# Designs tried in a protein design run: designed miniproteins, single chains, continued (3). Part 95

Each design is a single chain, and the fold is of that chain. pLDDT is the mean over its residues in the fold that is shown.

## One batch from the design tools (miniprotein)

Design m11289
Fold by ESMFold2-Fast:
Structure m11289 (fold): chain A 70 residues (1-70)
Amino acid sequence: MTPYERLEALIGRDGAVEVVTTGNETGRVGSAQDAIDAGVRKAEELAPPEKREEAGELAREYFAIQTGLL
């Protein structure tokens, strides 16, 4: 299972798409780190409190792989 598939399973398909969109839009005008940070924040906002840390880490892993920082 990829980090994206795990994130989709955790916050739903629409939530996972919103995380990716938010990170990518931030990355267009900022750095790779800005994209990661924006994606993590969005994942944490969309996740229930008990899964917030896991959702943030999955978003971080996804964007780190996509930006070549992992």
Scores: mean pLDDT 80

Design m11290
Fold by ESMFold2-Fast:
Structure m11290 (fold): chain A 66 residues (1-66)
Amino acid sequence: SPLQQRIAQLREEKKRLDKEIAEIDKQIKKEKDPAVKARLEMLKNLLEAERSATEMIIERLEERLE
């Protein structure tokens, strides 16, 4: 169904965000420049917010299948 296809697409997007967050976290741990580190932490926060929003959308769409 179109709804199931959208849920599958959002689950793939969530996996992408999880991988990007993990990569940024690794960069933060290796970064020595405080200004660059602060920018990476801001980017991580934005990605985590997007991940949370994506998860909420998935849950709401899954409720519509029941």
Scores: mean pLDDT 87

Design m11291
Fold by ESMFold2-Fast:
Structure m11291 (fold): chain A 95 residues (1-95)
Amino acid sequence: SKNVDVDKVNSILEAIQLLYENGKLILYVNENGEWVEVGRVEMSEEQWQQYQGELIDAAANGPEEFLKFVEKLIEELGLSEEAKKRIFEALEKVL
């Protein structure tokens, strides 16, 4: 149902958070109720605006499309193996 899809997208958003600040995208994961920074990458404001639009569009298309876009974004950001592992472990707990 549409409500179940919204709840699933919200669960993904409770597992991972993205913050853009001072030319950097900062990635947080929720580990035992605490937001922990796992990665930080340089990104232009223009690139971040594009990703925000794509995230909103993916979320509107449902939880599967939203998860696919999040996974693609994480792979494209060039994060460390440890950061990727922590992000995917957090996502697995809410899927």
Scores: mean pLDDT 78

Design m11292
Fold by ESMFold2-Fast:
Structure m11292 (fold): chain A 75 residues (1-75)
Amino acid sequence: DLLSLELAPLTPSQRLLQELVERLLAGEMSAEEFLDEVVARMPVPKPSPEEREKMIRQIEEQVERLRALLAELAA
């Protein structure tokens, strides 16, 4: 239950991911920097150059969609 997580401290990995997402959405880091930080700090396999390019594009598209939605909701 997601509500139960509010009563427990976040794991280091969950806290790090949350901080990186917040910085990405705030425009404090690029999608490329976000992906590189996730790969460097999380126990995930390093993507190939082709996979990295695809992931960067997907992250950029998601961020732009979320920013557009937030701007619409603020109006």
Scores: mean pLDDT 71

Design m11293
Fold by ESMFold2-Fast:
Structure m11293 (fold): chain A 58 residues (1-58)
Amino acid sequence: AEEAARASLEAAFPDGRINHLAVDEDGNVHALVRDRRTGRVYAVLLDAAGNILSVTEL
């Protein structure tokens, strides 16, 4: 779960820094990603296979 999520996050956010990553009881991954260029922070939800389900700007 974590490895697939990290690979997907690195591909989707090439200038992103993963500040937080946690796996829930269903195997979904909750990540906080900071875009280093814009300074924006995104809450990203991924499934256990690393598919991005939602992206929310904080």
Scores: mean pLDDT 82

Design m11294
Fold by ESMFold2-Fast:
Structure m11294 (fold): chain A 100 residues (1-100)
Amino acid sequence: APVARVAPVASVGDDGTAYVGVSATGGAAVDATVRVVGSDGAVGEGEMVNTATGASGVGSATVKVEGLKAGQTATATARVTLDNGAVAESAPTTVQVVAS
């Protein structure tokens, strides 16, 4: 099965908007969602705002997430849909949230 991964660092702006990088094996990403649980128990969810074509069988996407705060650690899970219709899901991933 395809495997999704979440980037371990996300930058958040002063407006509380973060952009979380996700990738998946097996083709180009056509959709991506991320659910993030902050260390304060806040939950952020986001949808794909940018995509890159899959070079060497890897799809990449950027997901916009609201509700993250600089300096927190969050746990993220991602679901990525590929251009061949396959769905890749990530394991829970620790994400360090930093100020942009």
Scores: mean pLDDT 73

Design m11295
Fold by ESMFold2-Fast:
Structure m11295 (fold): chain A 94 residues (1-94)
Amino acid sequence: SEEDRKKIIEALEEMVRRLEEAVKKGASLEELKDIIEETLLRLLFELGTDNPLFQKAVKAISSKIKELEDEGITDPAKFVERLKEEIKKLVEEL
């Protein structure tokens, strides 16, 4: 629904903002992953596992994180920059 779309977009934009602020404060890669997990768990609680927009968001984010890990990206700032690009694409497709 349009309401579900707005909820996901707002949550993803808030997640990006939190990740960027965390990097500025010297957060570790594990702390950044915790922020991502918290955001996805909140959306899961609000939308449910069978919501197609939620499924699309989880797939895009989890696939990107795996790609970055496979590339050996361990720098928090670079990790957030690359993930932010994927989230911008995801938001345009929702």
Scores: mean pLDDT 88

Design m11296
Fold by ESMFold2-Fast:
Structure m11296 (fold): chain A 61 residues (1-61)
Amino acid sequence: SLPPEVEAAIDEAVAKVPPHLQGLAREAGRFAAKKYNGDIDAALEAVREATELGEKALKQQ
């Protein structure tokens, strides 16, 4: 449902995320892209934020 260029940008960003957080980061990126009409910057920011939150949760729990 997202444009191919948006999906590709999300997948490229997620490939750089630790494997155990890739699912969370991908879903966050796709959710942001759908909410903001395919905004790549919003999607990539969501991938980054989800990765940081996931790493913080793992370190604290």
Scores: mean pLDDT 82

Design m11297
Fold by ESMFold2-Fast:
Structure m11297 (fold): chain A 95 residues (1-95)
Amino acid sequence: SAARKEALEELAKELGVPLEVVEELVKEMEKIVEEKKEELERLRKEKKTDEGQKLIREIYHRTLGVPLDKTSLTPEELKELMRERALEIIREREE
Protein backbone atom coordinates (compact mmCIF):
# COMPACT_ATOMS: atom_id res chain seq x y z
CA SER A 1 0.00 0.00 0.00
CA ALA A 2 2.65 2.58 1.05
CA ALA A 3 5.07 1.42 -1.70
CA ARG A 4 2.22 1.56 -4.24
CA LYS A 5 1.32 5.15 -3.27
CA GLU A 6 4.97 6.24 -3.52
CA ALA A 7 5.29 4.63 -6.99
CA LEU A 8 2.09 6.36 -8.17
CA GLU A 9 3.33 9.73 -6.83
CA GLU A 10 6.64 9.30 -8.70
CA LEU A 11 4.78 8.34 -11.91
CA ALA A 12 2.50 11.41 -11.56
CA LYS A 13 5.58 13.66 -11.32
CA GLU A 14 7.22 11.99 -14.36
CA LEU A 15 4.04 12.29 -16.48
CA GLY A 16 3.28 15.84 -15.25
CA VAL A 17 -0.35 15.00 -14.36
CA PRO A 18 -2.34 14.96 -11.07
CA LEU A 19 -1.93 11.90 -8.80
CA GLU A 20 -5.69 11.18 -9.00
CA VAL A 21 -5.45 10.86 -12.81
CA VAL A 22 -2.52 8.43 -12.54
CA GLU A 23 -4.49 6.41 -9.94
CA GLU A 24 -7.43 6.18 -12.39
CA LEU A 25 -5.11 5.25 -15.30
CA VAL A 26 -3.34 2.51 -13.30
CA LYS A 27 -6.70 1.18 -12.01
CA GLU A 28 -8.04 0.93 -15.60
CA MET A 29 -4.86 -0.87 -16.73
CA GLU A 30 -4.96 -3.27 -13.74
CA LYS A 31 -8.62 -4.13 -14.50
CA ILE A 32 -7.73 -5.20 -18.07
CA VAL A 33 -4.66 -7.14 -16.85
CA GLU A 34 -6.75 -8.89 -14.15
CA GLU A 35 -9.36 -9.93 -16.77
CA LYS A 36 -6.56 -11.56 -18.83
CA LYS A 37 -4.35 -12.86 -15.97
CA GLU A 38 -5.83 -16.40 -15.85
CA GLU A 39 -5.58 -16.77 -19.65
CA LEU A 40 -1.95 -15.55 -19.60
CA GLU A 41 -1.08 -18.08 -16.84
CA ARG A 42 -2.81 -20.89 -18.79
CA LEU A 43 -0.91 -20.03 -21.99
CA ARG A 44 2.36 -19.89 -20.01
CA LYS A 45 1.75 -23.37 -18.50
CA GLU A 46 0.86 -24.75 -21.96
CA LYS A 47 4.00 -23.05 -23.43
CA LYS A 48 1.90 -21.28 -26.11
CA THR A 49 4.41 -18.42 -26.41
CA ASP A 50 3.01 -16.91 -29.65
CA GLU A 51 -0.55 -16.79 -28.25
CA GLY A 52 0.76 -15.31 -24.98
CA GLN A 53 2.65 -12.58 -26.85
CA LYS A 54 -0.50 -11.80 -28.91
CA LEU A 55 -2.55 -11.47 -25.69
CA ILE A 56 0.07 -9.14 -24.15
CA ARG A 57 -0.09 -6.98 -27.32
CA GLU A 58 -3.92 -6.91 -27.05
CA ILE A 59 -3.64 -5.74 -23.40
CA TYR A 60 -1.33 -2.84 -24.38
CA HIS A 61 -3.58 -2.02 -27.34
CA ARG A 62 -6.70 -1.84 -25.11
CA THR A 63 -5.00 0.08 -22.26
CA LEU A 64 -2.63 2.50 -24.06
CA GLY A 65 -3.57 2.29 -27.77
CA VAL A 66 -0.30 0.57 -28.77
CA PRO A 67 -0.47 -0.66 -32.41
CA LEU A 68 -1.02 -4.46 -32.53
CA ASP A 69 2.06 -4.92 -34.78
CA LYS A 70 4.42 -3.22 -32.29
CA THR A 71 6.21 -6.03 -30.39
CA SER A 72 8.51 -3.92 -28.14
CA LEU A 73 8.23 -0.73 -26.06
CA THR A 74 11.03 1.32 -24.50
CA PRO A 75 10.43 2.84 -21.03
CA GLU A 76 10.34 6.27 -22.72
CA GLU A 77 7.68 5.14 -25.25
CA LEU A 78 5.62 3.60 -22.43
CA LYS A 79 5.72 6.85 -20.40
CA GLU A 80 4.64 8.88 -23.44
CA LEU A 81 1.69 6.54 -24.10
CA MET A 82 0.70 6.70 -20.42
CA ARG A 83 0.86 10.52 -20.58
CA GLU A 84 -1.41 10.51 -23.67
CA ARG A 85 -3.96 8.28 -21.89
CA ALA A 86 -3.78 10.48 -18.75
CA LEU A 87 -4.55 13.57 -20.88
CA GLU A 88 -7.51 11.67 -22.40
CA ILE A 89 -8.84 10.96 -18.87
CA ILE A 90 -8.55 14.71 -18.08
CA ARG A 91 -10.50 15.54 -21.27
CA GLU A 92 -13.24 13.02 -20.31
CA ARG A 93 -13.57 14.78 -16.92
CA GLU A 94 -13.92 18.22 -18.61
CA GLU A 95 -16.81 17.00 -20.82
Scores: mean pLDDT 77

Design m11298
Fold by ESMFold2-Fast:
Structure m11298 (fold): chain A 58 residues (1-58)
Amino acid sequence: AEKSAKAGAEAGKAGDAAGAATGGYEMQRNGGFSPGLAGARAGQAGDAEKAAEYNAST
């Protein structure tokens, strides 16, 4: 969780628009998906905002 959150925060600082867009799409598409798994995917995409949101929901 901390590692994913940190990676996400760094991506957010860099203004990773692609990562942010991917995170948003995954959230919409996976409305019934578990937040933890969605957070892991967002973290892989470097989406700081989405990774942080999913980690906060744990």
Scores: mean pLDDT 51

Design m11299
Fold by ESMFold2-Fast:
Order: structure tokens, then C-alpha cells, then sequence
Structure m11299 (fold): chain A 87 residues (1-87)
């Protein structure tokens, strides 16, 4: 639902980057530095794009709304990391 989408985006804006990355990658060790976090985020974005492309190529039903929400979440995290790098 749109309400759930907005709740997810607001929560993403409120949480620390390290916590957000840990939630998205529970089995990964999250770097302590903003630079390391940005590198990890870029790897996650690439994996996400590859998974979406594979699903589309396989003719799987893709929930485009879920894909859009995750893209927005990743953009918010990237923006938060970039803000830390400006300090």
C-alpha cells in the first residue's frame, strides 16, 4: 500500500546508515567508515539491478511497486552517506 511505502521511506530517513545497511544485509559486516559504507551500498545496488534483470529475463512476475520502493530506500541511504562524507 502507499501508506506502507511512505512508512518505509520515513523509517529509512530516521535510522542511522549502519543500521539500515545491516537490516538490508544481515549476513554482511558493515564498515565503520562512510567511505566503506558507500562502497558496500554500490555493491548492493549492483546486485539488486542484476537480480531484477534476471527476474525480468526469466519472465517472472515482478512487483514494480516493491522495486520502486527499494530503489527509493537505496537513494535515501546513498544521500545519507554522501552527507556524512561532506563533514
Amino acid sequence: SEELKQAILEKTKSLPVKELLQKLMPDEEIPETAEGQLELLKKLKKKFEEEVAKAKAAGEEINEEQVEVLKEVLKIIEEKIEEELKK
Scores: mean pLDDT 81

Design m11300
Fold by ESMFold2-Fast:
Structure m11300 (fold): chain A 83 residues (1-83)
Amino acid sequence: MAEVDALLAEMRALRDRAKRTTDVREAEEILRRMRELHRRAVALMRTHDVPPHEFTARTIEMTGLVLDVEREVRRLKEEERRR
């Protein structure tokens, strides 16, 4: 669980970084890393005997963070198209 908490903390930091960047390439790199961290966290939780409610709660949070970064990537791409 400590490892999953560390991955979640990294995902939150990356999501915050995506909100601050004006570079589409950086935001896309962050999104790719977020998806890899999400997959690793899910795999870790499956190897641990994690209660279903805790698994669900963490998965919902991770999915929300990925969706936040996907929205930032779309916003930045739209802004770049207007240049």
Scores: mean pLDDT 84

Design m11301
Fold by ESMFold2-Fast:
Structure m11301 (fold): chain A 57 residues (1-57)
Amino acid sequence: DIRKEAEEEAKKLGLPPVATSLREQRRLAIDRSLERAKKNNDKEGIEVAEKLRKTLE
């Protein structure tokens, strides 16, 4: 669940509420998924994460 990962990431970073919107939390989760896909050379995962990131721009 992308939303859950974004929420946990924000907590770990100690971000104040004003610095993290729901949209920004989703972006952080997508960026993490993209990083994992790149490390695993998962081409399909990279493409999916890139598309999701585009929808948030």
Scores: mean pLDDT 69

Design m11302
Fold by ESMFold2-Fast:
Structure m11302 (fold): chain A 111 residues (1-111)
Amino acid sequence: SMEKELEAAKELWPIVERLAEALKAGDVEAAEEELRRLFGKLVELSLKLGLNIEEYRELFFSLLAIIAERVPDERETLLRLVAEQLNLSEEEVARLIEENAERAAELAEKL
């Protein structure tokens, strides 16, 4: 649900901001740490708020879409780090972000 995803997104927002800042600074190690924190905190919040696996995945890739728009020059670095963390290809990560772009826009307007 949008309400639960928005609640989770608000709680995750400080991590999203730090991840974007680390990427802009070219601090790959800090970006990897914040991405790990984002993943871990999202899992925690999904259990607390009762998000199912589909809602959790949609929220995660929606937040990544928001980050990608905020750091367009660092998009390739973001895709690589996410691909490494999830054991996916960069192409698959890019596709999942694109599929969630509309949801990302809705969340960003309400944040």
Scores: mean pLDDT 87

Design m11303
Fold by ESMFold2-Fast:
Structure m11303 (fold): chain A 69 residues (1-69)
Amino acid sequence: AIASKKRLVGFLKNGGVPLSVEKEQELLQAADLQQASFKLINQYRQDNNLGAPVPQESIDELVKIAEQA
């Protein structure tokens, strides 16, 4: 649902992952929210040299939390 995607965008921004308008729109339109979130978060980490990538299991947990909030 769009509402859960908007909550996830909020969690990412509050967690210090800035999203452009274009990236927010990509996430809101994604058919697979878990896969899109995995790609987005780890690309941001790679671009900013923030260490090892976040595993898929951690992303899946974040998506579940966002869907329940």
Scores: mean pLDDT 70

Design m11304
Fold by ESMFold2-Fast:
Structure m11304 (fold): chain A 119 residues (1-119)
Amino acid sequence: DLDAMVAELERNREAMEKALEEAKAKGDGDMAEQLELTLELAEEMIEAHRRGDYESVEEALQRAKAELLIRVAKKAIREGKIEEALEETKKWLEKEGLSEELKEKIFKEIEEEIEKLKK
């Protein structure tokens, strides 16, 4: 239910903004960057929904899903679960039917994280 999801994002936006300020105050650049991206995607989806532009809502939702998947995969990679992260990413991409552009972005981000661990 897109309406319920958008309403949840509107309620959570204030909490995310507060979390962003706290991350910036602590010097947690990674968390601040992730929260800024999440807020931008949430605002895009809320605005598109308000216009009745459901195609743009779906596009924003797909981008939000891609960013969340990247975060989960990067965390698993940092915890040494590289093979599990790759398998779960492949399974998720098969189910969600994302655009080729988003799939390429996801694979690139995951591969870059794996390469950082080898250095």
Scores: mean pLDDT 74

Design m11305
Fold by ESMFold2-Fast:
Structure m11305 (fold): chain A 108 residues (1-108)
Amino acid sequence: NLEQAKKAVGYTALSGLLLRGEATPEEVELLEKLIQDPNVELTPEEKELMERAIEKWVSAQLKKHGIDTEENKQLVIDLAIQLFLEKGPENVGEIVSELYAKIKELAK
């Protein structure tokens, strides 16, 4: 469902930020919460934090290719949600690979 797909994108973004040493303490806490209970209902504040983390992660990937625009950011976020809806969270490796391929395509 859409809420689970958004959480999967959020988990992916938060994990990516943590691996690069770019996650804030609040983002680490949110990631831990999602790991403990993937079905937990997020507060409006936690949803905002997750959305900001997704934007930050996608922006960082787009900046590597010189294409960090609002249009490209929204396109990549929408694609990430769609791929998690179609393939499910167990296919995160394939989904991330497709997202990187799309970013390279946009940069050509």
Scores: mean pLDDT 84

Design m11306
Fold by ESMFold2-Fast:
Structure m11306 (fold): chain A 77 residues (1-77)
Amino acid sequence: AVEKIAEEMAASVKDPKAAEAVRYFAYAVAYAEQGDIEKALEYAARGQELASTLTDPEVIAELEKAIRAAEEAIRKL
């Protein structure tokens, strides 16, 4: 379910930190959809912290694409 989506979307990103950020954002979306706002905010904050350390525009673009794909996949569950 969510774990599989998070791992598949993270695997689409080459940078290890960006991949980890995708996992955090995927879990944040999943918790938000379940109504667990506290955990959603916690995971989103951790994802944002990792994303803020990225400086390569190409890596940032891959991260944004993967996050969007994860959000779409999770919302279909």
Scores: mean pLDDT 80

Design m11307
Fold by ESMFold2-Fast:
Parts: C-alpha cells; structure tokens; sequence
Structure m11307 (fold): chain A 75 residues (1-75)
C-alpha cells in the first residue's frame, strides 16, 4: 500500500531529524498551516505530533495538535 510506504518513510525521516531541522519544521508549520490542513494527511500529522512529543519538541507538538483539530473539522 502506498499509504503504508509513505508512513514508513515518514517515520524514518522523523527519526533522522536534527534539533535544527525540528525548529525549521516548526517555522514551516506556522507559515503553511492552511496548506497542511488536509484530511488525507491526518495520519502523518498524528505521527509527527507523537514523535515531536517523544523528543521534547513541545511547541511543534502543540502546533501539529492544532493542525490535526482543523483536519478533523468538516465545516
């Protein structure tokens, strides 16, 4: 499944990220929040949130949680 392959690659990419890359991702989420708020990306957003929390990137985890809430809204 393409979805399973995307999830696997995303997990590998998240595991390889440096602290600098996590900060860059936080800045990108602030700027591209609307573009990333797609229901099709919900699973990837959940994985990003969980990994950010595990690695102590609390600010990024909070931004991703807000993004997930937007993705779940069918309004």
Amino acid sequence: SVKAEVEEKFREELAALTDEEWEQMTEELRRYQEALASPGSLRLAEMLRDTAEEKGHTELAELVRELIERMREER
Scores: mean pLDDT 72

Design m11308
Fold by ESMFold2-Fast:
Structure m11308 (fold): chain A 58 residues (1-58)
Amino acid sequence: SEDVRRLEEEFIRDAREAKEKHLARGKKDPSLKAVMDQLVEEGDRTIEAVRARAEALL
């Protein structure tokens, strides 16, 4: 369970960093905004799925 918790925390940290980079890219290049927004939404859904799975294992 501690290993699951550590992996969840590491994944969320990395995903949060990726989200910030995607948001910054979309802000600098408006032509990519729709794609960057889609990647952010996919990432948020993946975080929710990972969190739910980790909860079931803890």
Scores: mean pLDDT 79

Design m11309
Fold by ESMFold2-Fast:
Structure m11309 (fold): chain A 94 residues (1-94)
Amino acid sequence: SHEDELVREIERLLLGTMTRVAHLAARGEVSRAEALAVVRATLDRVAELLGQITDPAKRAEVQAMAIAALEALRAEGVISEAEYDELVARVRAF
């Protein structure tokens, strides 16, 4: 379905952007503040795309994917626990 295509677009966006920002942060090529700005901008785009999805199960899947991506960034030290809590609350408000 069109909504399945949107879910896959969001998945690719989350995986691609979060992997890239973690890699750049690990190399010292971006600051923590720059990495956080990219994460916030990515979540803004996810929220925009999620606005086109009406199926509650698909919306829940997207929220779970976004939270999993944030968990990975926290585990790698790209974002702090306080930043993680703030961003997860934001995802849950989508």
Scores: mean pLDDT 86

Design m11310
Fold by ESMFold2-Fast:
Structure m11310 (fold): chain A 85 residues (1-85)
Amino acid sequence: MLQKLRDLIKEILKKILELMDENNGDVEKTRKEAVEYTEKLAKELNLPEEITKKLVEFTRYYVVDPGSASKYYGKALNLALQQES
């Protein structure tokens, strides 16, 4: 689970960068599209609801304030570690 979560974060970050370029730096449009992408990806991968919610929060905050997003990444990692028992 932990490695899968790290790989997912990398894919999300790559998508945010692509969307930012496509949207000419439109933060609000990029945030909306990145959140939709994250929700779709999490659903396709059958992630637990609690982890999905933390990934969506990470994505939402990363587009606007990358520093604050680190808190949600930490929460997602903690949830993933609890699944590795």
Scores: mean pLDDT 75

Design m11311
Fold by ESMFold2-Fast:
Structure m11311 (fold): chain A 89 residues (1-89)
Amino acid sequence: MSKEDLEKIAKNLVELSYIEGVRVEREGNTFTITIEDNEIGREKAKEILEELKKIEGVEIEEEGNTYTITLNLSKEEFELFEKLYKELI
């Protein structure tokens, strides 16, 4: 995965956490996105999720209002992602 793709993943995940009615929970390389019953938040979150789906190595599972994002990264890619993600929080 390219550095540009890792930056795009980090930016989009942080952007999801700023949306009203969207809850982002993290466990390692897995992010659980819960969209509360909020129409505006749902529309914005859906746009970001579609962008994330286009990136190779990003897996998204949809179950109702919950989206599970799994990052299939090498150890080195994950370490770079961690650095980029922490700089955006």
Scores: mean pLDDT 80

Design m11312
Fold by ESMFold2-Fast:
Structure m11312 (fold): chain A 79 residues (1-79)
Amino acid sequence: MMELLRRAVVLETAGNLLAVAAEINAAWPGASAEEVEADRRAAIELTREALELWEEAAKLGLADESEVERLRRRLEELE
């Protein structure tokens, strides 16, 4: 049970960190466009996985629907 929420939080955090890393790297003159794009795509993928876990947690009564809606909006902003 707690493993589901823990995994959801870890994936959400990892996705957020990769999105920030991609944004910072894009600002550097020598940054690889391919690496920036790879980090951005990884952030989107991790956020999608986190959303699936948060949706499952909400179905089990372990999380509010507001958390699911928050991640849906985050994913939309990243895409």
Scores: mean pLDDT 81

Design m11313
Fold by ESMFold2-Fast:
Parts: sequence; C-alpha cells; structure tokens
Structure m11313 (fold): chain A 81 residues (1-81)
Amino acid sequence: MEEERKKLLDEIIKKTIENVKKRNADYQAKLANSTPEEKKKLEEEFKKWKERTIRAVNALLDDFGVSEEEKKKILEEIEKA
C-alpha cells in the first residue's frame, strides 16, 4: 500500500514536470512570433498558470503526507521546469 502510494505520487509528479516542460515549449514558440504587448500578456498568463499548478501540487503533496524537505525539492523541480 505505502509503496504503491509512493509510486503513484512519483508518476503524478513526473507527468506534471513533463506537462510544465511542454507548456513552456509552447509558450516559447508563441513568444517568437509575438509583439512586445503580446509577450507581456503571454508572460502573465504562463506565470499565473504555473503558480496555480505549483499551488495544486503543494496541496497534493500535503494530502499525501510528504515531508517539508521532500515537498520543497519537488516544488523546486517544477518551478525550474
């Protein structure tokens, strides 16, 4: 049970990091063809989405009973993706 729970959490975190990377790639592609005004809008939208994602993951980690040290490490990985 505990091992299965850890595997499930690890899978969710890996998929979240990959999703952030895909979103960042899409965001960068849009920036390449954007005006300065459009860039600011895209930057704010991406930042808000990333903040919501980090907040959702933090809540998930709390629900799974992850330690403060482990939470910090995971959240930093997502932030840097």
Scores: mean pLDDT 81

Design m11314
Fold by ESMFold2-Fast:
Formats: structure tokens, sequence, C-alpha cells
Structure m11314 (fold): chain A 85 residues (1-85)
């Protein structure tokens, strides 16, 4: 859980400077919700939320935001798979 949150925060830190001011704010707001869901143990809901927001960003032409959200979603998916042991 803590390691997963740390990985998400590092992705945000790396990608944030490449985004517009508007998309930086959206990424921070959406990432805060994802981290909240992870802390509540709602990993499948966190994955669903992240992928939905990634698809919305892609359809709106926000490719860099969409790619960043998809990368965060992959980190959540990896954590879900580790818990299936």
Amino acid sequence: MEETIKKIEEIVKERLPSLSDRDQKLLLDETEKVIELIKEGKLEEALSYTLEKSIQAFLEGRGKLAETLNQIGMVVLEEIQKLKE
C-alpha cells in the first residue's frame, strides 16, 4: 500500500512539469482521489476511476494527461495482482 502510493507520487512528480497548468491541477485532484481510495482498501474502485479518467482525457485531446493516468492505473493493477497470492 505505502509503496504503491509512493510509486504514484513519483509518476506525478516526473510527469507534472510536461502538462499545462490546467492539466497539472486536474492530475493533482484526480491523483488525490486515487490515493484516498487506495488508503480505504478500494483498489478495484481506484483502478476503475483512474482508467475512466484516462479515457476521458484521451477523448478530450489531453494525451499527456491520459498517458499519465494510464501509467498510474497500471501501478494500481500491479498491486491488485500482488494481493491475489
Scores: mean pLDDT 85

Design m11315
Fold by ESMFold2-Fast:
Structure m11315 (fold): chain A 73 residues (1-73)
Amino acid sequence: STEERIERLRKLIEELRRGREEARRAYEEYRERYEKTGDVKDYVLALLFEAVVNTEDFLIERLEKKIKELEEE
């Protein structure tokens, strides 16, 4: 049913929000490590987690729009 689809999308958004918080913490950790050490590996890891945060923000926005479309039916 449409209600079951909406419930699954909301659950997925909650999981993505948790993953985003974890990725943001990892980004901050590797950014600070790079500032202390100048190690290029920490810089690359910080960029990767920044990209993860941005991707999860994009997915959350798209899923929230999909829920609104389904609620209009």
Scores: mean pLDDT 89

Design m11316
Fold by ESMFold2-Fast:
Structure m11316 (fold): chain A 77 residues (1-77)
Amino acid sequence: ATTKEAIDTDIKSLEADYEKYGEGYFEFKVSLTLRPPADYVYTEDDIYYLEKLKELAEKLGFERLAALADERIAEIR
């Protein structure tokens, strides 16, 4: 698991990538993050990442991706 500071940096980089590469790239990257391997064990850092990802998706108008992230958080908690 990454530290919260590393997660915040990754989220900021994802927002910058949205500005540079646009909607399709953002959707692709977020979709990959929301489809972990079946044997993946979630941690508190993963929940923090998903919460930050949801906030960014909501900010940028990706309501469906934000909802999917929220569903994933609910499955873990």
Scores: mean pLDDT 75

Design m11317
Fold by ESMFold2-Fast:
Structure m11317 (fold): chain A 62 residues (1-62)
Amino acid sequence: KLKEFEEEMNKLGTSGASGKEVLEKALEYAKKYGIDLGELTGEDDDASASEAAARLAEALSS
């Protein structure tokens, strides 16, 4: 689970994906694995993507 998420995020990062694309992918993984990311407080897509990815990685690593 975590490894698949990390590989997908790395692929998006190396391909120059936008913060919006990263956020959408993180939300898709959260929905797929039933993970509640809580309220994202980022004011833009990059901040929200970073917060979502960090929360999802923590949940998947447990």
Scores: mean pLDDT 71

Design m11318
Fold by ESMFold2-Fast:
Structure m11318 (fold): chain A 65 residues (1-65)
Amino acid sequence: GPGRGAAAGAVGAQEAGGVVGKRAGDELYRSSLEQGGTPSEEAMREAALRGGLGERAARAAGKSA
C-alpha cells in the first residue's frame, strides 16, 4: 500500500535486499544448473538458506519455485 514512512529506510532495505537477493539468486541459479533445468521447491529453499536467507525468506523462495 502507499506509505509515507522513512524513505531512507526503504532505500536501505532495497540495497540490502539487492545484495542478499543476488546471493540467493546465485545459489538458486547454481542449484538449477546442477538439476539440469528448473529446481524443485525443496532445492530452491535449500539454495536460499545457503545464500544466507533466514527461514522465513527461504520458505518464500520455495513457494516461488
Scores: mean pLDDT 55

Design m11319
Fold by ESMFold2-Fast:
Structure m11319 (fold): chain A 94 residues (1-94)
Amino acid sequence: STEKERKELIYKKLPELLKDMRKELNLPDDADAEEIAEKVKEILESEGFDEEGERMAELLIELEKAIKEKDKEKAIKALEELLKLQHELYQKLL
């Protein structure tokens, strides 16, 4: 069960998250994680969330690196940290 949940996060939830981020940021469908990270950082910095923007960018780049290296444990950790940071940002924006 835990292994199936981790696979769902990497193979199902991550592509969905990246697709949604590209759409929200008005980026091309083939924009890589570095382009998404740069755009997210710019938007968050413009709203006064400089530290959160930098952290979000670092996590997106770390996630792409982990996926390319096929390091499932690092990819899951980076994704969990991204989801946690997203939740914290939603709490600050409300």
Scores: mean pLDDT 74

Design m11320
Fold by ESMFold2-Fast:
Structure m11320 (fold): chain A 89 residues (1-89)
Amino acid sequence: MIKPGDRVRLIGPAPLREGDPVVLQTADGRVFVGKVKKVSRPLRPGDEVEIEGTDLETGEKFKLKLRVLAVRRHGDTIELDGEVLEVEK
């Protein structure tokens, strides 16, 4: 289960936009899929991103807010390092 204070890596298309599909990976190796609900344009460290997603193992739906710690672009792909601020089920 994702918790406030957890570190996650978010992978998605560049530039990242509302409605875009994303993959979330936790530091302990768990993988979740989601969609971007809110994102700043341009996206920078210190910004907040809202994701609505599903735990692929349990099928449970969740919403989370991430604080962006780092942003990296690799061609058409963006990677974010984030800290979980809030989780709602």
Scores: mean pLDDT 80

Design m11321
Fold by ESMFold2-Fast:
Structure m11321 (fold): chain A 96 residues (1-96)
Amino acid sequence: MAEELRARLVATLLARADALEETSPEAAALYRQAAEAAAAGDYEKAKALAEEAARREIETLEETIEDPSKLAASVTGVELQRIGIIIDLELIEKLE
């Protein structure tokens, strides 16, 4: 179960990186590094990298989205995904 959850989380992080490569290349690179750390079982490093990736993604949204309601919705989406990633990383660590 832990191995399947880890593989799914790594895939999620890599998919996020691919989606951000053109709009936020710094966030994309950090999500890839988080995926590598998670795959290696370094969950503390994966958490730190995922949190920094989310921060860079939010910074890009703040620079590119002029509509306050669209910005709030997009930022909320990034924050919810960040929380989900951290919960999954902590769950995987406890299952190992």
Scores: mean pLDDT 84

Design m11322
Fold by ESMFold2-Fast:
Structure m11322 (fold): chain A 89 residues (1-89)
Amino acid sequence: GPLISEGAAEAGNEAARLALEGTEDAAKGTGLALRVIGSALEASLQGQKGDEEGARKSAEELKEAAIEGGAPEEEAERQGERVLEAAMA
């Protein structure tokens, strides 16, 4: 099957976009976007293994990186929850 679910990939990409657009430092924004994408992938891998706690931790890391990138907290939280839901489906 796919390494990352379609829903998790979509949520991860949206959170990464918010991190890129929210930062005034292009290098910092790029680093945070890569961290968001990596966290979404890690959540999906942990979900595939049945590791709900690991998937939740990775979704939280995605949320934190997006917020650090300047994403609105509500949007970052929604994308993190979406990644977790998709990872555990």
Scores: mean pLDDT 79

Design m11323
Fold by ESMFold2-Fast:
Structure m11323 (fold): chain A 69 residues (1-69)
Amino acid sequence: SERLRLVEKVLEEKKKLTPEEQRKLDLFAVFAAGLSPDDMPKAERELNKLIEEARKRTEEIKRRLEEAA
């Protein structure tokens, strides 16, 4: 199921992110739960974009914390 695959991906990727970014993925998951099957490929592309952006922001926060030492 495409929906189950998206949920599993959200849960897996959240473990690698800050709490702030985890909340953003949770909000997307709630949004995606209301979508029709025809919209699932677009939702998956948007999720992949959100994950990539969340990872970049998480890495930037990590870098700033390391630089502050």
Scores: mean pLDDT 77

